# Designed miniproteins, single chains: the designs that were tried, part 70

Each design is a single chain, and the fold is of that chain. pLDDT is the mean over its residues in the fold that is shown.

## One batch from the design tools (miniprotein)

Design m2573
Fold by ESMFold2-Fast:
Structure m2573 (fold): chain A 80 residues (1-80)
Amino acid sequence: ADPVITAVDPAVAAVGEPVTVSWERGSGAATVTVTLDGKEVAKITTDADSVVFTPPEAGRYTVVVSQAGKAPDTAEFDVV
């Protein structure tokens, strides 16, 4: 099955505040790509079902969770 993002917590964070991205389904390693204004700010590969990202700048972030051979899932969060 394709990965599905189940939570981005908090959906509105402060600069330097940890944001937890959680997903379910899928299998094997996931690559979590975080972008701000279309620029990649983080790319994390993990065997876990969640990652913690600490945003360095204010703005609107996009998170993509992808696994090999599967459709990715996408979520957004705001940093103030």
Scores: mean pLDDT 82

Design m2575
Fold by ESMFold2-Fast:
Structure m2575 (fold): chain A 75 residues (1-75)
Amino acid sequence: KGKEYEEKGNYESSSHEYGKELQKNPNNIELWKKLGESLVKLGIPENGMKVYKKFLEKHPNNEEIKKKLEEMEKL
């Protein structure tokens, strides 16, 4: 469902759906990435950064998410 909303450009619905999916699957790295990306597309990158920081608290060595956070911090 989250991916379906994202494909249609409905980032508000996709962010809500990815957030719900993440509550059920908190270790799914792809869902964390999708949620952060949807929040950036929605125009609230600060909230996307908070999502990535929360992920890194549990997975501190994830280089992919670290890189995404660094890119957003330059905005």
Scores: mean pLDDT 74

Design m2576
Fold by ESMFold2-Fast:
Structure m2576 (fold): chain A 90 residues (1-90)
Amino acid sequence: EELLKKGIEALKNGDYETAVKYFKEAIEKDPENVEAYIGLARAYVKLGKFDEAEKWIDKALELARKQGNLEAEIEVTLVAMEYAIAKRAS
């Protein structure tokens, strides 16, 4: 999952636009990769693109629940909290 790793690296480096590109490519390659949905949502939160962030948070949560992936559900909840804080700070 080289694209997922590149997206995570871009997020860590504050390169949020690059992170969006890599996570979108990761989703196109593997539509069941919930980590890529979570990363994309987080990148949009960091960019202040709150409408996009909300859409991808919702999609990530739906996918995590369908997979029974509790770890991913927790991570999505943390991103949703980051979203709420960032949106209120705007």
Scores: mean pLDDT 88

Design m2577
Fold by ESMFold2-Fast:
Structure m2577 (fold): chain A 78 residues (1-78)
Amino acid sequence: MEAPEVPLTREQVQKAADALEELAKQGKDSPEEAREALIKAGVPEEAADHLAWLMEKHGISPETLAKALRNAVADSAA
């Protein structure tokens, strides 16, 4: 499968999940606000753009995306 975006480290994925969960708690669900929150949390701009695009393209909420990222980290650690 083509996934040409820069790979996130486990730490960066956890920071992304935390930032998206905090955004969801604030009632913010726009891809632009998610992108800004991810960049502020230390996620690379290209990866933040890709995650925001996934939210917009698939109608994924920040909470749902955060859960997916947490599951991906757990699966990678096993």
Scores: mean pLDDT 75

Design m2578
Fold by ESMFold2-Fast:
Structure m2578 (fold): chain A 105 residues (1-105)
Amino acid sequence: SSMRKQAEELNKEGLKLLAEGKYDEAIKKFEKAIELDPNYAEAWNNLGLAYLEKGEYDKAIEYFEKAIELDPNYADAWGNLSKAYEKKGEYEKAQEYFKKGMAAE
């Protein structure tokens, strides 16, 4: 759809900004992508990655959980959720979610 295509382009722009370390600008792009397509699991995951890079682990967790809610087979989102819990020092949760990511294909 036209809205999905616009969301995909915003997601690509956000990923470029994320790669450049421009986390707040990347967040704005991912938020716009989600506004256009709220079911875009990849955009929710990428929003989580931007917050993870900023050290805002609780926000990162919320957005990775949303990506998984939309796509339970999204292995990268499970892996990112695991990494966010590792960053919080919650190693038991990190290991649990890592195993869920390994089972998701």
Scores: mean pLDDT 91

Design m2579
Fold by ESMFold2-Fast:
Structure m2579 (fold): chain A 78 residues (1-78)
Amino acid sequence: PAPTPEQKALSAEFKERAEPLAEKLLEALAAGDLEAAKEYLRKMAEIMTEVAEKLYPEKAEEIRKKMEEVLEEELALI
């Protein structure tokens, strides 16, 4: 099934918000600025959580918990 117009708008918003943060994350990693890299990872995780909660509000609690676990694991690697 195709996504609804509302889901398409949320996907476009996610890309628009996440792409500049992904670029900044790569720049921070290339510069060895691990604190900035961690900050951009946290911001990206928040955007992903917001969009996922809007797409699947009935699973918001599960999404939030899983995103927090993934973020903690990734932050521990850097």
Scores: mean pLDDT 76

Design m2580
Fold by ESMFold2-Fast:
Structure m2580 (fold): chain A 61 residues (1-61)
Amino acid sequence: MKISDKEAQVEAYIIGAAVALSLGDYEGAIEYARKALELDPENEVAREMLREAEERLRERE
């Protein structure tokens, strides 16, 4: 199995988004998810995390 630096970074950003969501840091979660999508725009997990973070932020507002 070959894991590129790009794949490792995408996973790190997804983990960062998940941690931010669990802490209620929806703005941070949005930033992490966007960074993951910048590296891998077809990543469905990152897209779902971005959507969830945006929805949570709207509910708080």
Scores: mean pLDDT 79

Design m2581
Fold by ESMFold2-Fast:
Structure m2581 (fold): chain A 80 residues (1-80)
Amino acid sequence: MSPEEKLEELIERGHELEGQAWRALQAGDLERARELTEELEEVVKEMDKIKKENPNLSLSLLVRYTVVAGGATVLRRALA
């Protein structure tokens, strides 16, 4: 799998986890929301590694990575 293909898969996984975490938070399930946010933060770490190892990634993928990383930060602050 190419770094670009791997990053796209991680972005999709990140969006899925973010949606699940927000649904858990809205339902008052703080434990589940924290668990999902921790999983999302691990996905963000893996994406960051790919970004650092691959300087020629498309701007589109870098923007999408930034959105997922930002979402993780917002969720972490909401759960603090």
Scores: mean pLDDT 86

Design m2582
Fold by ESMFold2-Fast:
Structure m2582 (fold): chain A 112 residues (1-112)
Amino acid sequence: SLIDQIKQLVEDAGGTATFDSQTKHLTITLNQPLSRDVAEQLSALVNTALENGEISSVTGTNPERDEKIARLLGARKITSETTYKDENGNIVTKLTVDSGGFSEITEDLIKP
C-alpha cells in the first residue's frame, strides 16, 4: 500500500511513521533532513495518498521549509506541521510555531 511505502521510506531514512487507521492520520518523525530524491519520493507518495483518501491528514517535519517559513513569520521554529485535504479538495498545511519566550525579550528590554 502507499502507507507501507511511506513507512518504509521514512524508516530507511532513520525516522518513524505511525498510521492510525480509524482517523487515517499519519505521523512522520524525521531525525535528520532527507536527501532531495527521498524527500521528493516521500512528498509524491503522501500527496497521492491524501488525494486518494487513503490518508486524511499528515503531521511531519520539513526542516528546510520550516526554516524559511519561520524566518518569514519571525518565529524561532516550527513545532509541528499537519497536512490534510480540505473540504474543497485542496492539500493544506497547518503550521504550529514557537514565537519564542516572551520573558527573554522582556528581561533584555527592562534591565536597569
Scores: mean pLDDT 64

Design m2583
Fold by ESMFold2-Fast:
Structure m2583 (fold): chain A 70 residues (1-70)
Amino acid sequence: MKEEAEKLLKEARKKVGEAFESFINGDTETAMKKLKEAAELVEKALEIDPSLGEKYPRLVAFAKRVKELL
């Protein structure tokens, strides 16, 4: 369902924002955890709607990069 995939992307973007705030506050461990959670949400969204990979190639690249680094 496209609605569920879109909700997952919204949650992922929220997690990225929270990770950025954690980095600014010096909490690198929390920031890395939030980035990993965001990447997992993006992957789940792509499993539901693969067309999101073509529509949002930057999000797909982000999720792949985070998974490789974390």
Scores: mean pLDDT 78

Design m2584
Fold by ESMFold2-Fast:
Structure m2584 (fold): chain A 60 residues (1-60)
Amino acid sequence: SEEEELGRLFREAVEKIRELVKTDPSKAAEANRILTEALKAYQSGDFEKAKELLEKALEL
């Protein structure tokens, strides 16, 4: 389902940020800002925007 896919992407983004904190703290900070925006989009029901933001965070 869409919710299951978004849940997976959120988990992957959090894991990516944890790795970035050790190798590139600036990118980790950027990914955290994107993750926050993705969560806001998800809470407002904008699942398409949430997915796009999570995919952007995973590309850092």
Scores: mean pLDDT 86

Design m2585
Fold by ESMFold2-Fast:
Structure m2585 (fold): chain A 68 residues (1-68)
Amino acid sequence: SSELTREASELLKKAKELAKENPSFKEVLEEALQRAREKAREKGGLDEEESSRLLKEEYEKAIKEGEE
């Protein structure tokens, strides 16, 4: 569980660095963060592990979409 939290944090740092180089990527990242927040809200309550996994998946999607 703490490992997923660390992985999510590392992906966020990487996504922020990519956003610094490409302003369009910053918008994609902001949309991914909004989607993650909405999904967490919809599900009513996620534990730390599920929240970290959701964030990790959204950051990975943002990075892939920004590269394509």
Scores: mean pLDDT 72

Design m2586
Fold by ESMFold2-Fast:
Structure m2586 (fold): chain A 102 residues (1-102)
Amino acid sequence: SMDEINEMLKRAEERIKELKKQAEKYKDVTPEQIDALRAQADALGAEANRLRQKAFEYEKDPSNKEKAEELKAQHDAVEAQRDALTKQARYGAIAVKLKEEE
C-alpha cells in the first residue's frame, strides 16, 4: 500500500539522519585510519575463529569444561572488540564519503 511505502521512506530518512549524526563523530578520520581499523578488525576476527575452534575441541571432553568456558569468554571479548572497531570504521567511511560528495 502507499501508506506502507511512505512509512518505509520515512524510516529510511530517519536512518540516513542517524547515520549522518554518528558519522559526524568521525569527521576527522582519514582513509588510512579506516584501513588500519579494518585490518585490526580482520585480525580480531581470525583470533575469534581460532578461539571458537579451540573451545569446540575442549568441549569434546567433559573434564575440560572450565577450559572451554574460559575460551568462549575470551572469544566473546575479542568479538566485542572487533564489533567496536567495525562500527568505528563504518562510520568513518560514511564521514569520508560525505566529504567527497561536497
Scores: mean pLDDT 86

Design m2587
Fold by ESMFold2-Fast:
Order: sequence, then structure tokens, then C-alpha cells
Structure m2587 (fold): chain A 82 residues (1-82)
Amino acid sequence: MTPEVRELVEEAKKLAETKSQEGIDEAVRNVARAAALLQGLPEEDVESIAKALKNYLDEKYPSIEERAEFVKRAADALEAQG
């Protein structure tokens, strides 16, 4: 895993730990950027991935706490993949 991906994953986990909507929105962007980097996707795709993740969270997880847990798990999965 590259240092950049590791930093994005660690920051996403910290942001999710705040258990705030603003923290989760930032964490989703960091997860999207890390995923794009691992897949070799351009910077333009980061915004699309972030929107897709946000829509998924809004559909499946009604609470801030559940969304935070998902983001932490997604970050862990990216760390294991990289």
C-alpha cells in the first residue's frame, strides 16, 4: 500500500470516530480517494465514487453511528486490499 493511501485510510477512520455528519462526509471523500488510487482511477472519478458511497450510506444506514461503523469497515477493507 502506498503512503498516500495509508494516510487517507487513517484520516477516514479518525473522521468517522467524530461521529458527526461533517466527519462522515469528509471520511467518505477520503475513502473514495483511497479506492480510486488503488484502482488507478483519475481524480475526476473520486467525486463520483464519493457520491455513490454517500447514496449507499443514506439508503442503508439511518443513523450517524451506523454510517461511522461502515466507513471504518470500508477503510479497513481498503487497508487489507492495498
Scores: mean pLDDT 81

Design m2588
Fold by ESMFold2-Fast:
Structure m2588 (fold): chain A 55 residues (1-55)
Amino acid sequence: GRELLEKAEKLARNSEKKAELDALKRAVVTAPDDATQAAAAERLIAFLKEVLAES
């Protein structure tokens, strides 16, 4: 759920993965169109799921 994704984000932010998290979030916010934004959001969610799985 959302709580698990928030936990994953905090874990990434307090780790060597902070820069990657920030880059993925920026890609979502700065996406020029809906298709690019959706693809960027999918990459961000996949990253957060991997962080949670590794914890």
Scores: mean pLDDT 80

Design m2589
Fold by ESMFold2-Fast:
Structure m2589 (fold): chain A 89 residues (1-89)
Amino acid sequence: DMDRLLEELRQVLDENNVPEEVKQRLLDLLRELLEQGKSIHEILQALSQELTRELTKLGYSEEEIAAIQGEINERLGGLYGQILLKKQQ
């Protein structure tokens, strides 16, 4: 369910006050990678790289970036696992 993963990413970014332009780029990236059938590990790596690039540009600390990356990895990875379990019926 692509829409659930997109909404989860949006919520994490909103909770961490990530600017709309960066948020939109990360959401577009997630959508593209999901449509390409990339693995969750490839998706999370790509999102981490783009987030680091964009937030470093905006003067975010390494600690702030790492915390947001960790939250994205945990929440998206967890949700993806739940989606897969629900499909194994």
Scores: mean pLDDT 84

Design m2590
Fold by ESMFold2-Fast:
Structure m2590 (fold): chain A 60 residues (1-60)
Amino acid sequence: MSDEELERLQAEPNDEALRRRAAEEYGVSVLAVRLAVHENQGASPETIREALEKLREKGV
């Protein structure tokens, strides 16, 4: 997933299609994507990516 798509995911947290795509790309649940975006509101795309990677490592 590109930095532009991660930035859009943060800007449009209710975009179900984009959230679903992020879940598929990172191998995490849709709920995990929602939590990562919510906890990192206003963060950079890099921070969102790191949060998603950490959730994947935790098996969420």
Scores: mean pLDDT 77

Design m2591
Fold by ESMFold2-Fast:
Structure m2591 (fold): chain A 76 residues (1-76)
Amino acid sequence: GELGLKLVEEKIKEAEELAERGMEEKDLSLIEKAIEILEELLELARRTGPEKLIEEMEEKLKEMEEKRKKLLEELE
């Protein structure tokens, strides 16, 4: 779609920045928002997106889930 790939790339960057801030501020809700953004984008990408982008998004999502787990362990 028009602007679709650029919007997806911008949202991926937004999610990455939120996850980094969540780790820095020890705010689990920021990481959870980042995961939610990526999950929504991944579902949309699976319908019309290129397979390579889907793979990249799945890897980023795994990275954010690992950050969430690490922060949960640090928070008790």
Scores: mean pLDDT 78

Design m2592
Fold by ESMFold2-Fast:
Structure m2592 (fold): chain A 63 residues (1-63)
Amino acid sequence: MFDAALAGFRAAARAAGVPEDTIDRAVAALRRWAAGEAPAPEEEAALARVLDAIAAQAEAARA
């Protein structure tokens, strides 16, 4: 479910140390994207930052 996926995304972003303001903008970008709409440039940038932080956390967690 989309809401469950967003909850997981928020949890991963918080675990990666992303600020709540950035997470909220990233979620706004995801909601617009899911609706077939273009996100605002700052929302798209926030989404990129969250994804980079999650990727870095995943790399650090690899043994």
Scores: mean pLDDT 79

Design m2593
Fold by ESMFold2-Fast:
Structure m2593 (fold): chain A 99 residues (1-99)
Amino acid sequence: EVDELIEKAIKELEEMKNLPIDEVFDRVRKLADEIEKKWQENPKNKKIFDLYLDIAALELAVAVVRVLEKKYGDTEEAQKTLNRIIDDAIKRLEELKKE
C-alpha cells in the first residue's frame, strides 16, 4: 500500500521533469495535499510521514525556485535547478521504498 503510493509519487515526479515551473509547482502542491491526506488517515505510519516530509520539502524548494525565476528571469538556470531538485526527490523516494 505505502510502496504503491511511493511508486505513484516517483512516476508523477518523473513526468514533471522538463515541464514549466508553474506546472511543476501546481503538480507538486497537489501531490503534497494527496499524501498529507493519506498520512492523516494513518498518522502512526512513519513511512507515509517520511514520504509527506520529502514531498513537502520539495514543494517548498520548487516555490523558492519559482519566486526567484519570476523575479530575476533566468528561466534556463531555474529549469536546470528544478530538474536537479526533482531528481534528488526521486532518489530519496527510491531509498524510502526499500525501507
Scores: mean pLDDT 85

Design m2594
Fold by ESMFold2-Fast:
Structure m2594 (fold): chain A 70 residues (1-70)
Amino acid sequence: SIEEIIKKIKELAKKALEAVKNKDYESAKKYEEEIQKLVDELLEMNAPQEALKEVKEIIDKLLEEILKIE
């Protein structure tokens, strides 16, 4: 379901941030690639605007947090 995909994106974003904090860039890249794959699946499913907005907010927050570390 769309809700399960969003939940997985949230969990992967948290793992990606922790990997970056630990300088584990290989794991961070794998989590980011998995997030991108799930975003692509949401687009293929023609997910509602609210779902896409929630995912955008998750990714934007992840990028903001990573920029503060680097």
Scores: mean pLDDT 84

Design m2595
Fold by ESMFold2-Fast:
Structure m2595 (fold): chain A 59 residues (1-59)
Amino acid sequence: SSIPSIEEMARKAVEAFPDADLESLIAYLEREVLARPDGSEELAEEARRITREIYEEMH
């Protein structure tokens, strides 16, 4: 797909960086989402939330 979902981006990031801490993953994903054509503060907040949830479920 041209643009992955926030959940797909979060899962990929956690899987790609298994040794990264939560804050680093959140910062990375927030920057990636804000760089998207549809990037917004609301979308960045959603990315932070989803990343935290996925990280906590996997650890």
Scores: mean pLDDT 79

Design m2596
Fold by ESMFold2-Fast:
Structure m2596 (fold): chain A 55 residues (1-55)
Amino acid sequence: VKLSEKQIQGGIAAAKLQREGGMTEEQAIELLVKEGGMSREEARAALEKGKELGG
């Protein structure tokens, strides 16, 4: 899946909420779907990319 810059930034933010905010992976994916306007596949890819790029 090719992610836009905005989708990658959303993934970084969601990954940070997982690390620091105690958010589950499923909750992070749902956040990206609802707030980011992503499909579940795009949200999952964005979260994975965000984890790689955000530390």
Scores: mean pLDDT 78

Design m2597
Fold by ESMFold2-Fast:
Structure m2597 (fold): chain A 86 residues (1-86)
Amino acid sequence: MLREEAEEMIEGIRRLIEEARRAIEEGDLHKANLLIVAARIQVVGLLIFAESAEEVDPEVAERAREEARRLEEEIRRLAEELDKLE
């Protein structure tokens, strides 16, 4: 079901963000950067998913885009924090 697929993708991105935050806390800036890049790629995947889901389930597509925007903002904040630690 498309809703389940969207939720799985969102959860995967949230896990990457959480792992990136832990890597920053541990001082592993290289790992943090790789996880941030992975999270950004997954958000692009979520947006592509939303576009493909639009015709079949516009409510799921809208939710996926809204979550993608929130996740992008969270990733941006985390990347700013990482940059500050350089």
Scores: mean pLDDT 85

Design m2598
Fold by ESMFold2-Fast:
Structure m2598 (fold): chain A 59 residues (1-59)
Amino acid sequence: GRLGRDLLVRNGGLSEEEAEEIVRLALAGDLEKAARLIQERMGLSEENARRAAEFLRAS
């Protein structure tokens, strides 16, 4: 959890609150919602956002 949060904040430019929400969704298995938020907040493509959400779930 914490590693993924720190990555989103430091490398993705997200707030701690936004990063925590995305990590919680990914860990709960809500990969579609986590990927949607990553895409919306970080401007990643749908494919890259989904890959990032899967990485966060595995972390």
Scores: mean pLDDT 77

Design m2599
Fold by ESMFold2-Fast:
Structure m2599 (fold): chain A 95 residues (1-95)
Amino acid sequence: SREEILELVEKIRAIARELYEKTGDPRVRTLIAAVDTLLEAVRDPSATPEQIVDLLEGVVEMARELVEDPSMTPEQREKAREIVELAEKALELAR
């Protein structure tokens, strides 16, 4: 399921970039950097399942903070929620 995890992480990256274009929020930039690190780890055959799980848990935590932020618009919170859902699905596959 590394291929399925890769597809989910690439979708997360696309949504995170769209969210950054709409918000300019430094936290979204940090989220994108974390997703890029995760993407490289998923592509690395030496990366352990535990490393991928830890990175995914970090992405979930960062995205959840955006979902709970009242300064975000409903549309921006919906995109952050999509990131959480995709990352949790990837986490289930990585466990």
Scores: mean pLDDT 87

Design m2600
Fold by ESMFold2-Fast:
Structure m2600 (fold): chain A 87 residues (1-87)
Amino acid sequence: NKALEAAKLALEAGVLAVKSGETIKQINLGIAAALRGIGAIFDAENLPETPEEVIREDVIGGAEAALEGSNSEEAKELAKKAIELAK
């Protein structure tokens, strides 16, 4: 269940990145992070045949976008935790 936990952290990081965004670029990166997190959660919960690598790639990609786009230390810490848990 680490993949699902990591996906949830990536979604939270993305949402916080959107909330803390001061530029359109930062907001767009936060949206991208949140969408990847939602997709990873959906795949982990509803598509048992989804390879773990696909879920991991979406989590890491989303978390990296949140790190790049965020002004929030909380969002950055959640994104780092998502990446660490997904590896």
Scores: mean pLDDT 82

Design m2601
Fold by ESMFold2-Fast:
Structure m2601 (fold): chain A 97 residues (1-97)
Amino acid sequence: SVEDEAKEIIRKMAEEVVKALKEGKSIQEIEGIFLEAGKKLRELAKTATPEEQAKIKAALAAMERMMAELKFRWPFMTPEEAAKFVREGTEKILASI
């Protein structure tokens, strides 16, 4: 289903972000991972029902907020704290879909 595809895109994004954080990648590279997931979700939304589109749109907004908060907190977070933040935020997004 579209819902299952959206969840898989979001799970893969979170896995890639957590891996990048552990590998010491830059905030710009981490932003790139979020942007690619966002592109995939927007393409998926084009063929979705209005109800599915609303869920995808809400998930995209939540991902943008997570990225903005991660950037703001970046100088004050360890990679472990950042990974925990992304995992917990992703679980909340997945629960809303």
Scores: mean pLDDT 89

Design m2602
Fold by ESMFold2-Fast:
Structure m2602 (fold): chain A 88 residues (1-88)
Amino acid sequence: AAAQNSILIANLTAAAAEAPSAALYSTIGSLLSQLNKNADAIAAFKKALALSTSPAAKSSILSNLAALYAQLNNTANASAAANQAAAL
């Protein structure tokens, strides 16, 4: 449910403030996307990308960003994210 996801996002955001991690921000991004808070989801995935140290984690986050941008008809950012993922 949307209310349950909002509570979970608040808890995960508090956890990320204490101990930032790519995994936490990726989860927050996915939950925000499910709530159609697309701008907030993109911001969370960008934070996850900045905290990612492995090529595999970066590729996964970039693929999620590319898919989300494509759903929003932002073809330039979708292509940029997809190309960056392919270059890893």
Scores: mean pLDDT 81

Design m2603
Fold by ESMFold2-Fast:
Structure m2603 (fold): chain A 71 residues (1-71)
Amino acid sequence: GAPVPVDLVVPAPADVDGEKNVGGARVTVPLTREQAEAALERLRTAAAAEPDPGSAAALRQAAAALEAALA
């Protein structure tokens, strides 16, 4: 089908007490638990080895999102 433009609004992180809202980001990945655990370890290892702080931060965010999906 043709792509339908959708208004994607990610809530900005709010300075609200007791809430850390990273927005409506979600991980939709059809992985088994074992594959997800392996991917998480790879992301953590890559983040630790990455000399670029921007890339390291992106890898840490990806790892955090995957870890949250496993909980």
Scores: mean pLDDT 59

Design m2604
Fold by ESMFold2-Fast:
Order: C-alpha cells, then structure tokens, then sequence
Structure m2604 (fold): chain A 66 residues (1-66)
C-alpha cells in the first residue's frame, strides 16, 4: 500500500526501492505527476537505477497521452 511505502521512504530515504515503490503505486493510480516526482527521487538516490529510469519514462509518456 502507498502508506507502507511512505513510511519506508521516511525511515530509509537513501533506499531507492521505497521511492520506486511509490512511483509505481502512483503510476498505477493514474497520478502521473506524483509518479514522475517519486521516480526522480529514486534517481537522486541512485542515478544508475534502470527501474527508476523506466518508471520515469512510463509516467512521462502516460502524462503526455492524457
């Protein structure tokens, strides 16, 4: 759930997995702006993370198609 992921980023803000989880959850809900925000946070923590790059691209494309 989003609530569990929000707790995870508060406890471990340096863990990109929690930010990725938030990005994926918001993408699933159709909140593309939030998905982009959290995917960018994951990239700030780990710039080489391919999952963060993929989520960012998917969220940006979804926002453009809206």
Amino acid sequence: AVEELEEAVKEHPDNPAAWLGLAAAYLRQGDYEKAIEYARKALEVDPSNPAAQTLLERAEKALKEK
Scores: mean pLDDT 78

Design m2605
Fold by ESMFold2-Fast:
Structure m2605 (fold): chain A 63 residues (1-63)
Amino acid sequence: EKSKEEKIKELKEKIKKAKKELEEAKKALQEATNVTSEIGQKLRIIGLELDIELYEKKLEELS
């Protein structure tokens, strides 16, 4: 019971953090002035989007 509740809380926290980082990465991409920074931010965005999708699926499974 509590371990399930704790897992739900942790997943919600991870999703919130990842969404915040995603918005920051999107802003950094718009402000990027060189190709290295652009590539770095694009890869970061892809990784964060995949993490969010994974955490949201786990949250749904847990209900």
Scores: mean pLDDT 81

Design m2606
Fold by ESMFold2-Fast:
Structure m2606 (fold): chain A 57 residues (1-57)
Amino acid sequence: AVALPSPRELRAYMMYLNGHSVREIAEKLGISQGTASRMIRRAQARLEARREALRAE
């Protein structure tokens, strides 16, 4: 089974999908832009791996 993103990574990714920039997400979460970018990337990668396993959208 593919591991799901952590709650914090998922939250950052949801903000990104809602149109927030990495900079704005970092400000809202009180973290660096590098940390926010890493969280979004990890959440996206894990969700894409799961989507590939399903072969459907």
Scores: mean pLDDT 73

Design m2607
Fold by ESMFold2-Fast:
Structure m2607 (fold): chain A 71 residues (1-71)
Amino acid sequence: MIDQDEIDAAFVAMIVALGLRAGKPEEAAELVIRWLKERKDVSPQAVDEAVRILEEAGHTELAERVREAAK
């Protein structure tokens, strides 16, 4: 079985985590937003995971941008 939703969630989690470690949370959020806009239907799990990681790191405004891009 292809767990594309789990793969997508892991991919965005990796992007956000790497961006945070590099001290570039805005750049990481922009990459996720661009990726979401290039996809017509993205797993809610991927969006939720990106939002959660950003919120836990104190970047609530970036988390909100990711959530809006998924609409």
Scores: mean pLDDT 77

Design m2608
Fold by ESMFold2-Fast:
Structure m2608 (fold): chain A 60 residues (1-60)
Amino acid sequence: TLKEAVIEAADLVEEGKEEEAKKLLKEKLPSLTDEQIDAILELIKKEGAENFKKKVEKQA
């Protein structure tokens, strides 16, 4: 759920579809604020989508 949403968002950011990633996070994680969603997107951009996904998967 949460992991799936952020992994999918990371893939979208890697494809240059940042706006789509934001919409997906808002739909899948409606309890998060716009500020929290923007923070997740900034983390993905800063770390790189591949490194971010690897971190999220390892936390399982």
Scores: mean pLDDT 79

Design m2609
Fold by ESMFold2-Fast:
Structure m2609 (fold): chain A 71 residues (1-71)
Amino acid sequence: SRLREALDAAVAHYKKYVETGDEAALKAALEHAGEAARLIAEIFATGSEEEIAEAERLAAEAEARMAEIEA
């Protein structure tokens, strides 16, 4: 899934930023998060109920992973 890949990349780069303070990692995290947001918007506009439910689940999992990184 392109959405899973974008969310996974955003979380990974965000983790690197929190651990290292690397500004390039923050920039990469924001770029991948922006791509994920775009994909979610497309799925909500054109996707099936199953695709929308999967997108919501993947977004919730990514938010939980980011919360764990901040803790």
Scores: mean pLDDT 86

